# Designs tried in a protein design run: designed miniproteins, single chains, continued (3). Part 69

Each design is a single chain, and the fold is of that chain. pLDDT is the mean over its residues in the fold that is shown.

## One batch from the design tools (miniprotein)

Design m10378
Fold by ESMFold2-Fast:
Structure m10378 (fold): chain A 84 residues (1-84)
Amino acid sequence: SRIDALIEKFHQLAVQAQAYIDMNAPADEVEKVLKRLSATLEELKREGAPESVIQTLLDSGKEIAKAAADKFGQDADKLIAIVE
């Protein structure tokens, strides 16, 4: 289904974001992936994905944003806002 494809896309982007954090990639590249996570969540909402699914993925995205903020010495609230 379209919803299943978007969930898979979110997981692939989350893995990419974590890999970038682990490899000390430029902070702007991590921010770009966080924006893509946000865009994928908005697509899931438009497709009518259950709120429980959206919340689980959003929580995952927020954890990645926190990890990025810690790694790069940035404001966690600012990076979390990108995903929301």
Scores: mean pLDDT 86

Design m10379
Fold by ESMFold2-Fast:
Structure m10379 (fold): chain A 71 residues (1-71)
Amino acid sequence: MKVDEAIEKLREEAERLIKEGVPYQEAVDRLNALADEAIKELGYDPEAVKKLNEARMELADRIEKIQKEKE
C-alpha cells in the first residue's frame, strides 16, 4: 500500500461514517484503527506516520464538527 492510497481510504471511510451517521467516538475509533493498520503495513515509515497522523486528525475534526451540528 502507498501512503496516498492509505490517505484516500481514510477519507473515503470518514465520508462513509459521516453519511451513515456513526457516533463521533465510534467513527474516530474506526479511523484510528485504519490509520494504525496502514502505518503497520507501511513498516512505520516516518513519512507515512506523519501524513497518516495529519490525515486522521483532520478527518476526526471534520466528523466532530458535523456531529456537533446535529446536536
Scores: mean pLDDT 79

Design m10380
Fold by ESMFold2-Fast:
Structure m10380 (fold): chain A 96 residues (1-96)
Amino acid sequence: EEEKRLEVEIVAALALITIAVTLHDPNLTPESLKRSARVLDQLADEAEKLGATEIAKVLRDASKRVREASEQGNVEEAKRILEETADRITELVEKL
């Protein structure tokens, strides 16, 4: 409806694309997970600027948790966090 809503939807879509690309990487490494976490943190900043506080919080929490799991070498935990994050972002976008 309004320009700001569309901008929030674009940020959410970019987050979902980042997660999907990461989860479908057959050579997923702790280093690639840390790169994905950085992208999610940047998208959290953009969501925050747009006033999408809940989306920003979800992305920021996901970035932190994925980075921590990556530092521990726990790729499977990082994948689970990303899957949960995608579901939550989808729910929040549906309520915009």
Scores: mean pLDDT 87

Design m10381
Fold by ESMFold2-Fast:
Structure m10381 (fold): chain A 80 residues (1-80)
Amino acid sequence: MTPVERLRARLDRVFQELVQRAAERGLSNEDIIKLARWFEEKRDELLAWAEANPDMTDEEIDARVEQLRAEGEAKLDELA
């Protein structure tokens, strides 16, 4: 699996977890759509970074994914 493929798979997992958490917290469909758009923009930025850094380590991927997860939780708190 390439670094881009690994990052994409992990980002897909984080997205599903954030959407489920938003629904469990009772966010409106409108706010869930706002979260999804925000995540899509961040995902595209990280995928572009991965394309530019094909020799990135799993540790670097983990750090970037955890940063986005933390930002996603903060976005959930902002929307709730």
Scores: mean pLDDT 83

Design m10382
Fold by ESMFold2-Fast:
Structure m10382 (fold): chain A 84 residues (1-84)
Amino acid sequence: DVAKKLNELDEKIENSTDGDRQKYIEEKKKLVDEAEKRMDEASAAIDANPTDREVLAEGLDTIARYGIPVAVHRAIEKRRKERE
């Protein structure tokens, strides 16, 4: 669950000392980068096979599992930065 892992990493970042905080920031960046890569691969597959129902279903499942959690997390971070 990408959403759960992102929330756990954010909590660790907020509650960590400088050394541990950098470790969790790097883990979070890696998780987001991996999710974005999977999203890009799904989008490319849909673009290559727009009429293939199985490719569309697989791509939409990937977007739901990785894209929505990442988009929600980014929206929360943007709001947090606007309040800081």
Scores: mean pLDDT 73

Design m10383
Fold by ESMFold2-Fast:
Parts: sequence; structure tokens; C-alpha cells
Structure m10383 (fold): chain A 91 residues (1-91)
Amino acid sequence: DPREEAKKRGLEILEEEIRRLMESLRLPNSTPEALEIHEKRLKEMIDLARNHVSDELLYQLGLNPDDEEVLNEALSQIFKAALEQYKKKNR
């Protein structure tokens, strides 16, 4: 299914961008404990991408990997989902 392949490609692009952004935030001399926290947060962000980004955005990103507006909208959906999860835990 070409649509499902494009959606998977879009998710892979989004996951790579999340990893790139998370890596840029990592301190050069992180402790083992800090690295575990970093890895846990990375996994949480990737899980949010898989469960909260719309199929249409993933499809569009898979077709046009260089579309910054689509990428930014997908990242926005992930950050909104993360914020809502944070609010629910801290009510």
C-alpha cells in the first residue's frame, strides 16, 4: 500500500528529527543516570509521535521530507500531546 509506505517514511523522518533535536540537548559529559533519563525521554517522544501525529501529516511528510511546515506541525502535535500528559499527571 503506497499510502502506508509513505506514512511509515514520514514517521521515520519525524523520529530522526526527534533524535536529532534530543541529541542537540544532550550535555557533552553526561553521567550514566543523565543518559538513562535522556533515552527514556527520547522513547517517550517517539511513542507520542507514533500515537498522536495525524496519519495525514505523516503521509505528507513521507511525500515531501523537506516540507518544514508539515514537519513543524507534526512536532507541534507531539509537544501538545506531551503537555497534555504532563497536565493530567500533575492535576
Scores: mean pLDDT 78

Design m10384
Fold by ESMFold2-Fast:
Structure m10384 (fold): chain A 76 residues (1-76)
Amino acid sequence: SMKEYLEFVKKVSKEVEENPEITEEHIKKLVELLEKMRSLTKELNEEEEKEWEKIVKELVESMKKLMEKQEEEKKK
């Protein structure tokens, strides 16, 4: 699902948001890359999902770590 893929990238770019200088441009670049990838990977459906799932696992772990730090700051 493109929506989930974009949300996923959005989360990753949010982690990069720790670098306040590249937040918007990084997200924009990632979104643009995803748009172009969609044109090429539109034919892909099954195999890509399996490979994607493996990547998602690692990224989800990284996102959780960053979110925990953000939540700790919010706990003030």
Scores: mean pLDDT 53

Design m10385
Fold by ESMFold2-Fast:
Structure m10385 (fold): chain A 94 residues (1-94)
Amino acid sequence: MVERVRARSLEEVRELAKRVAVEVLRTGEQLLVLVEMPGYKRIVISGVPLGEEAVADVIAFRPGGDGITLFRVVARPSGEVEVREVPRVVLGVA
């Protein structure tokens, strides 16, 4: 499913990513959320099931720039939700 939302801060985006990971864990279905936020051309939250867990990656596109992964959220069947920073990923480059 694809959803569109607005956020005012990266903290709000982080909370949205946690909700996406939990929802993907619950449904077993992929969820893509397009986030509109001032200062960014686009933010995407990509939620996917991964084995027994679910992950939500937050990718931000800067004005005139490439996509960068800001952080990953991992939701586990135990009820644990982990947020971690990840190395920058440049979209469109191998």
Scores: mean pLDDT 76

Design m10386
Fold by ESMFold2-Fast:
Structure m10386 (fold): chain A 90 residues (1-90)
Amino acid sequence: MKVAILRTKSAKEELEKIKKNLEDMGFEVVEIFETDEKDVEKLIKKMEELAKKLGVGVVAAVSEKDFSLDEIYEIRDHGVIILAEKTPPV
């Protein structure tokens, strides 16, 4: 299954970890996009717009430097929802 990653500029270590976890789960990371967005709602909207444009799942790589843990969990949960919507039912 194909997936794209939307990363914040500060999320260098988080990007590598997320990419490895996705590849270990059998996902193919087709593209990595960078954003300077620090607003959770706007970041989630960008993920949804990328998923629509590319026709693939989109997950975000974000840093605790820019987001709280609760915000990171919200972003993660939206990534899981987008990923599920783009996966055909088995």
Scores: mean pLDDT 78

Design m10387
Fold by ESMFold2-Fast:
Structure m10387 (fold): chain A 100 residues (1-100)
Amino acid sequence: QLSPEAQRVLQLYQKYYEQFKKAYKENNKEEEEKYAGQFVLYALELADIAEREKTPELLEALRQVKKDLEEMIKLTENEKVKQMLSDVKKHLEELIKELS
């Protein structure tokens, strides 16, 4: 079962991922960049929690975040955002491998 801290961070991550997708569909480049940044912040907080708690549920959550990052990278045309998302994806891939 996920800790209350992990549940809070997952809810915030999901909120900002949905806001990113909405901004992308509305062609709102400023909001897309803003929500990509918020998504990254909570993805990294989730990674830190997973490294501390090391539960199977958090490992599955990291795998889902990695898939969402791959989708965001394909959608964004902003090279700075794409690089930021790619760096976070690499960090999550290394952590998932270590925790598996």
Scores: mean pLDDT 85

Design m10388
Fold by ESMFold2-Fast:
Structure m10388 (fold): chain A 91 residues (1-91)
Amino acid sequence: DFNSLYKGWAKMSGVSVEEVRNAYTEEEKRELVERALENWRKNYKADNQAVREAMERVLELVGEALLASRKGKEEFLEKAKKVQEEIDNAK
């Protein structure tokens, strides 16, 4: 479910999906996505390095989905879903 990926992205980054979608320019959208990733990197320490790297990859892929054209969005979200499934299956 792609909605759970967006909810997770917002919770982890502190930046809302709506804030990104409502940005006036593509440059402003990218700056918000970059701020989200930086916030996650600064605020979340690694207890397990592999899990942290996988979670960062999910955040990066969802961020790219928010910036991508319609065709690219689904490709990034499917990649994010697969990484999330790998995290879930490792528990």
Scores: mean pLDDT 73

Design m10389
Fold by ESMFold2-Fast:
Structure m10389 (fold): chain A 86 residues (1-86)
Amino acid sequence: PPTVKLHLAYSPANEQGQQRLAELREALAASDQPVELTLYNMGEKIDEVAKDLGAKTAPVLIPSEELAEELKKKYGITDEEVERFR
């Protein structure tokens, strides 16, 4: 099957969000579906990102790669704050 690309905004300071992210990563590792997971460390800006995307909790799903790039530009996120997993 084609690889699904998933883009998520997170913050290491959000304890509940980190727990949910760990649970999601465990579920993806157990899945037969190939997924490319891209994580964007928003730091203290996570609440602003959640508000912009209408999300109530982290991690926040970014619905497209194009929007992820726009958010990187808007919030000054560098490539060093982006992690990719397959």
Scores: mean pLDDT 80

Design m10390
Fold by ESMFold2-Fast:
Structure m10390 (fold): chain A 94 residues (1-94)
Amino acid sequence: SVVDLADQFFQAAYLYALEHQAPEEVIEELLKLSKEYAELVKTMDPKSEEFKKKVKEILDRVVEILEKNPTMSEADKAHLRAQYEKIVEAMEKE
């Protein structure tokens, strides 16, 4: 499901940031965005268009933050982008 894919994406993003020694502010922002996502899962209908829109906005912010991190490899950034695209595709099919 979209929720399962998004959970996997946040876990992967956090682990990549830690493994590649991302700046503290990057890690803090990722944790903040993961908390915003968790709140949406608790308060909104996961099948609603509004939920999908807000999740996509949070995921876009995660990708933007990680793309700006100079310590992550281009391969890791590409892998995260691929995971993001799978989530977007899943949202459009549901």
Scores: mean pLDDT 77

Design m10391
Fold by ESMFold2-Fast:
Structure m10391 (fold): chain A 70 residues (1-70)
Amino acid sequence: SKEEKIEKIKEEMEKKIEELQKKAEEERKKLLADPSASVLEIVVNNLLQVGRIADVIVEARKKIKEIEKS
């Protein structure tokens, strides 16, 4: 059913977001432990991680809209 397809997309989105958040935290810890890392590098890394999560949400929304239209 359409509902099952939408639920699967939401579950896949949530799993991808969890994986990205875990990787972001690991990368953040590495940068904070690196005495050669600049504040700018930390800020840029944080912004890139936010962008990756946003992309996952946007792609999930597009897939859901396509299913709802069919």
Scores: mean pLDDT 84

Design m10392
Fold by ESMFold2-Fast:
Structure m10392 (fold): chain A 111 residues (1-111)
Amino acid sequence: DLGLPEELRRKLIELLEEALEKIKEALKAVKEGDAEKAIKYLEEALEILEKALELLESDPRAPQEVIDEVRGIKELVEEAIKAVKEGDLEKAARLLEVAALQIGGLLHMLS
């Protein structure tokens, strides 16, 4: 139903799995109170998500719904970085749990 070409789908899955791993590492750092480590992993997750968006936006066959989902996940990670910088680790953890859930849902639809 997503209409993604097989090659594009495989690359997107790889990028989303990598981003999810960085988000999980960031969430662990947040729970440990390590703001600096959390920010480093979240910035790595942002770079991966930006690469995923560039990949999707470069292919005219990519569904707008998938592009919007990845953009939404990126926005949650950006908000989590802001929350960590403001010392609101509880808000950061909640935002990252939502981001991880959304990536998991998208991965399920892609598999």
Scores: mean pLDDT 89

Design m10393
Fold by ESMFold2-Fast:
Structure m10393 (fold): chain A 103 residues (1-103)
Amino acid sequence: MEEIRELALEAARALLAGKPEEAEELLKKARELTEKTGAREAALEAEKEARELILEEAERELRERKERGLSEKEREELEEAGKVIGLEDERAQILARRILKGL
């Protein structure tokens, strides 16, 4: 249970540090461990903590993107990036896309 939380928080920190490959691998390990151990409640709490950390940064990125004028194509790309990270919030999706592209 502690391991799932640690992996999720490390993934969030890796995303914020601009290391998307490391973050994706850590999230995959956290999900696999959750499925193997059945520790779904601990995984949900860890996901909430990780999302809060990412959302604070994503809110800043979202403001910058909206100042440029977000296109439909950009919105689709953000949705795809968000699915990879497991984030549904538009703010988190924007950060996920930027991180995955190393921008």
Scores: mean pLDDT 63

Design m10394
Fold by ESMFold2-Fast:
Structure m10394 (fold): chain A 94 residues (1-94)
Amino acid sequence: SSPPAVFTTARNGQTVIHTGTAPPVPKEYKLVATATWSSVDGGKVEDVQLNEPEMLGEVTPTQAAYAAISRGKVVGDENDVNTVSVTISLEALP
């Protein structure tokens, strides 16, 4: 199953670390992350950067912690608070 989407607030150009929990990645699967940066009043997202998501470690025998790091630019003032969401999911290896 997929880790839950994580929401936070960030200013333009800020680096954000997102964490979530889910069952450990099975051998035949990889982690895939998507990041979305949105202005509070709506705006065009530019230059979204996303590092490959990684497993931080086991929390319980059935749950592991995962992290993804994102940075984005949204049209607007640098002091505008933007909504940043990251979804981390499992995708079957080819």
Scores: mean pLDDT 63

Design m10395
Fold by ESMFold2-Fast:
Structure m10395 (fold): chain A 68 residues (1-68)
Amino acid sequence: MTQLEIAVELVKETNEKLAAAKSEEEVEAILAELRKRLIDAGISQEDADTIVTGVRNKVKAGELVDTS
């Protein structure tokens, strides 16, 4: 599995968790877990931070990240 495929799967799982989140605190905790999992999967800190920031911005705009 490529790092991109792993990132897509982690973002999908994260989107499901974000849809159930009730507060900004829960959103931040979910995003912190996503960042950790991306780095653990071998994605660079820079790329992981970029992905997490993108997801955070979409959530704050009232959107979830669409991976399809």
Scores: mean pLDDT 76

Design m10396
Fold by ESMFold2-Fast:
Structure m10396 (fold): chain A 70 residues (1-70)
Amino acid sequence: SLEELKKKSEERSKLLTEFMRAMVNKDWEKTRALIEQLKSLDGDKGLEMAREAAETLKDEEVLKYIDSLG
């Protein structure tokens, strides 16, 4: 349903926001957990969005980790 798609989009946006905060704070444990949650929620699309965010922040460690999951 449209309501389920909206809820999934809201959860994805929340996870991406928390992921970016975790990267800025250099919270590696939380960053990994959020990548796994994004993968669980949206599969390869979740990983692609996480990768784009990591590229924007120029976080090479996070990029290497995401690439290891694909």
Scores: mean pLDDT 83

Design m10397
Fold by ESMFold2-Fast:
Structure m10397 (fold): chain A 81 residues (1-81)
Amino acid sequence: MEEEIREKMREEAREVARLQGLDVSKLTDEDVEELVIESLAEGIKKTKSFEGARESVEKFREAGLEWLAEIAERAIEKAKK
């Protein structure tokens, strides 16, 4: 469940990196997760959707998806700056 979502998000981020011409074989899992956080933070900043993002964190925690909640929290903090 949570691990499946994590793997899927990493896979999608790697695919985006490939389209940009990056060598995905040199990207660590941490590098890929940084790309996900950066992308989410950019989206929050552009849409001013801080309340929606906070609701997503609460929803993830309620579902037991602690890793996703953590990523969303990091994205919110990054978007505030």
Scores: mean pLDDT 76

Design m10398
Fold by ESMFold2-Fast:
Structure m10398 (fold): chain A 69 residues (1-69)
Amino acid sequence: MEEKRERVEKRIEEQEKRLEELKEKMSPEEAKAVQAYIDSARFLREKDVEKAEEAVEAAEKLLDEVEAK
């Protein structure tokens, strides 16, 4: 379980960096959505790591769509 939490933490940090770098390509609405998923993942990381993984995946998917623009 700890390995999964550590992986989620690292993924959250990676998505935070991507959010900062991609802000200029994002609408305010997209940026808020990514931030909400990141916040959810941080909150859930200690309580429900599987749901935290789902939240991070949602953030990653949205950021991938932004990068594809």
Scores: mean pLDDT 80

Design m10399
Fold by ESMFold2-Fast:
Structure m10399 (fold): chain A 83 residues (1-83)
Amino acid sequence: LTPEQIAEAVEGAEETAVEATAQSRRAGGNVLVAFALSLGDEEGAELARETQRRVEASSVEEAQRLLRETLEEIKERLVKEAE
């Protein structure tokens, strides 16, 4: 994957996870974990699972922020590896 493709994929995942979180915080967390697994990033998937647990205990607004922060961290790591 190119850095541009990673950034685009993360942006799409963020939109999907944020929208899912508005319906259910668990659904938002599930989107995050599924996305990390789809990239083959085992470390990112573990981070996503930790964030999923925090998201389920948070308000919708806080959950959306946590999802964005975790996706940004995954993006930065993968972009750095792709360079």
Scores: mean pLDDT 79

Design m10400
Fold by ESMFold2-Fast:
Structure m10400 (fold): chain A 92 residues (1-92)
Amino acid sequence: SLSEADLQLEISVSFADIVLELAKKYGVDPTIVKLLARELSESAKLIPQASKETLEQLKPSLVESAKFAISTGDPEAIKAAEELLKKLEEAL
């Protein structure tokens, strides 16, 4: 059932989705990219604590945000995205 980590991950993913929409609107602004990298890093920390049901539900949004982060070419965003995807693969 829902844990605090499940809810925190859903909040983090929702925030990352908003940041991704801002990036689509304003382009690859360094400030937006840094904020996305930060949120992906926070999501990655929560993944091992979240339920499999929550991870399966949020996976499409997490993967989309990670792919966008990689597409920016920013080293910190790429690192955060790769760690997120690795944690998802390990948990699912």
Scores: mean pLDDT 86

Design m10401
Fold by ESMFold2-Fast:
Structure m10401 (fold): chain A 76 residues (1-76)
Amino acid sequence: APRALSDEELQRLVDGLLAEGARLAASPRAAEAREALERAIATSTDPVVRALAEIALAAIDGDRARVEALLRELSA
């Protein structure tokens, strides 16, 4: 069975993803990365790939609450 993340492990992942998302958002590749992730969400038939792409977009947007919620759903 998939192991549920502890709150501490979850917050470390959220912090790491938000930090990386912020770096991407500040980079000249931000628009390219966003378009690639939006395409992955629109075209992927794999729900895990879609979920990971949504987490990455939320991280680029700095949306902590959404990143946390999506990680909890993926880890359940």
Scores: mean pLDDT 80

Design m10402
Fold by ESMFold2-Fast:
Structure m10402 (fold): chain A 66 residues (1-66)
Amino acid sequence: SSKTSLYNQLKSLSFQGVEAVRAGDYDRAEALSQQYRSLIDSAISNGVISQSEADAMVDDIGDANG
């Protein structure tokens, strides 16, 4: 589903961002953070997810990677 695809993309970007921070690559971490935010904003704007669904996905991904 579109929601499952979105969740997997967000999880991948979040993991890459955490690894970039650990490596001290803050430019890459910033670029990945911007891509993550843009993907969420686009999904909400296009009606794929609500704000509350986005918040739940962000929390779940944070728990999985932190």
Scores: mean pLDDT 86

Design m10403
Fold by ESMFold2-Fast:
Structure m10403 (fold): chain A 72 residues (1-72)
Amino acid sequence: EEQEKLEKARKKILELAKKYGEFTIDPVKLAEELGTSPETVVEALRILEDEGKIKVTESAENPGTFNVKLLK
C-alpha cells in the first residue's frame, strides 16, 4: 500500500535524523532500500518538514539529493 510505504519512509528518515542529527539523503537510494518510489521518499521528507520535525535543503551541487537536519 502507498500509505504503508509512505509511513515506513517517514519512520526511516526520522530514525536517521535522530541518530545523526544531520545527514544527506538520496531519495533514489532510499526508495530502492524501502521498495518504493523516489517520489514517496520526497513526499515523506515534505510531510516531516511540514510537521516541524526536520529541515530539508536540496543540494545545489547534487540536484535530487537533500540535506536533512533534526529540529525536534
Scores: mean pLDDT 80

Design m10404
Fold by ESMFold2-Fast:
Structure m10404 (fold): chain A 103 residues (1-103)
Amino acid sequence: GAFEELLKLIEEEKAKIKEETEDEEHAKLFISGLEVFRESVEEASKEKDPKKAILLLEIGLGMVRIAYGVLVVSGASEKDIKLAREVIERLEEGVAKVKAELA
C-alpha cells in the first residue's frame, strides 16, 4: 500500500543523503528530520481516523522542512541544499499518494 511505499522511500532517501551529502554533520541533521518523519508515517499508518493520519503526515513532513531550513541557515553547500530539496519533493509525492489512498 501507499504507506509501505512511503516508508521504503524514506529509507532509500536516508541512504542517499548519507552517501551523497558532502558535509557529514549536515547529513546527520537532515537524516534526523527524516527519522522523525518515518515515526510520524508509522503512527499515521495505525490511525483509524483519516483526518488524524493526514495531520500526522503533515507534521512529519513539516519536521523535514524544518531540518532543510536549518541546513540553509547553517551554510550548507548549494549541492547539499539541492539534494535535500529534491528529497523533500519526492517525499511530498509519496505523501500525496497516501492522502489519495485515505480519501
Scores: mean pLDDT 90

Design m10405
Fold by ESMFold2-Fast:
Structure m10405 (fold): chain A 82 residues (1-82)
Amino acid sequence: MQEETEKELEELKKRAQQLLQQLQQTTDPFEAQILASLTRMIASVSKLTLSNLKNPSEKQKKLTEEIQKIADQAEALARKIE
């Protein structure tokens, strides 16, 4: 249902933000690559969740866009760490 999916996406966003915060604190390139990969997986799951909805809400769409931006930031930061 819409409310359940919205809560699921909010949880995915929270997890992505936590991974990004960990990535900002690491100097290990291996750890950075793992954290970036995990954020990309979360973004992929959020997009798959959205694509399975017949009528996604604007909030659900915005949450998936925000998760993707977090994943993009994580990827960019990981590339700087090597």
Scores: mean pLDDT 83

Design m10406
Fold by ESMFold2-Fast:
Structure m10406 (fold): chain A 63 residues (1-63)
Amino acid sequence: GAEKMAAAARKAGEAGDGAAAASVAHESQLNGDKEAAEIGAREAERSGDAAAGRTARLSWQKA
């Protein structure tokens, strides 16, 4: 559910793993969990991985 995906996004952000955060954003998009997709996108952007941040943001926009 959205709560689990949001928690996964925050864990990826704590680890500084932009690719993991982007993966969570994409999975959240597929589930229709826009809030979790947004958290994943924000954490991917914070990682400094520009490619992951862009990919995650597109997933959030489509959620």
Scores: mean pLDDT 80

Design m10407
Fold by ESMFold2-Fast:
Structure m10407 (fold): chain A 92 residues (1-92)
Amino acid sequence: DELKKEVLEVAKEHRELLLELGIISEEQAELSMEGLKKTLENATEEELELLLETGRTQIELLKLYLAGKPEEEIEELAKKKEKELEEKLKKR
């Protein structure tokens, strides 16, 4: 499925970025990716779209941090995005 491939690619990009910044270890990245692959085996199309949106948002926030955006602004955006995601989940 195309969505599963995109989710894995986005997740990999996010972990690679975290590894370069020294935020996570290679072991943590591998465990996280293994867990995601297991989740994807039973995921619905709606769940895959949710994972893809979440992954893209995480990369965007991290890139803003690297670009020197204020931490407060990044945290507010992250909180807003998380709340929007929770509201979408509650309606289903």
Scores: mean pLDDT 77

Design m10408
Fold by ESMFold2-Fast:
Structure m10408 (fold): chain A 92 residues (1-92)
Amino acid sequence: SPLLEEFERLLKEMLENIDNPDKVIAITDRMLALLDRMSAAELQRAIELLDQFAIEATKLAKEKNLSYINMFVNLANVSELYYHARVLLRKK
C-alpha cells in the first residue's frame, strides 16, 4: 500500500528527529492526513506500526537522554496518531 509505505517512511523520519519537537509535530500532521485516507485494513496495520514505533522511540529517547518536554511531545504525538486511527477504524 502506497499510504502504508509513506506512513512507515514518516515513522522513520520521526525517529531521526526525536530530539526536535517542531519537526515531530510537522511529521505528525502529515501522518494524520494519511490516516484519513486509509482503508480499514490499512488502519489496522498503521496501529500495529505505531505500537512497534512506541517501543523503539522509548528506547532511543533513553539513549539520547531527551528532556522531559521532548519526551512529552513525542508521547503526545504518538498517542494522537493512535487515537485518531482507532476512531477512524470504528467508523468503517
Scores: mean pLDDT 84

Design m10409
Fold by ESMFold2-Fast:
Structure m10409 (fold): chain A 67 residues (1-67)
Amino acid sequence: MAEERIKEVVDEGLKVFEEAIKKGLSTGKAVQLGLEKVERLADEYGLSPRQKAQAIFEFLKRVQEKL
């Protein structure tokens, strides 16, 4: 289902964000890399513009909770 794919996309973006932070990259750069991963996977999974926007929103919300 679409919700399952959105969750996978968000989880993968968060892994990229956390890995970047562990490597000592700035928060801004880590967010950018995670966001690029979310956008790329959303396109690969064929998510609609609305679903892609939801994935981006959920990713940013989860990042904010970790700051």
Scores: mean pLDDT 83

Design m10410
Fold by ESMFold2-Fast:
Structure m10410 (fold): chain A 80 residues (1-80)
Amino acid sequence: SALAELQARADALQARLRRILESGRLTPAEQKELLALLQKVDAAWQAFVDNPDDQAARDAFRAALAELDAFLARLEARLA
């Protein structure tokens, strides 16, 4: 289901985020950008929870997760 897909993506992103934060190697600029992306994901999640039948809210949450995924991938490439 779409819910199971989104939950699995969120869980995978959280695990990657934890590893990145544990590295201690983020610049202040990267920390600021990460915080902004996490706030965007949280806002999209709240909108989705408030109306789970709203396709636009679901799509916005999916898009926010994808944006966070792309950012984490760039950080992982630099930190490797």
Scores: mean pLDDT 86

Design m10411
Fold by ESMFold2-Fast:
Structure m10411 (fold): chain A 80 residues (1-80)
Amino acid sequence: MSTREQLIQEGEEVIKKLEEVKKQSTDPKKKQFIDDVIKKMKELIEKLREGKATPEDLIQFQLMLNSARQFIKQWEAEQA
């Protein structure tokens, strides 16, 4: 059973990895896409911390976490 605290921690870890991917990327469009994702995730984390998150925000956050994890996994495989 995932708590709001667990979701915040997972989100912060994913953001850290996305920032690393962004630093190593040479594609401006890819960097912009990563920035947009990080910004949206940070906004959702703040809503979670403030207790203002709606059920829709929780669904959106979980979808973003899953998509970001798949993106990071693919990028890590390409670096190996």
Scores: mean pLDDT 81

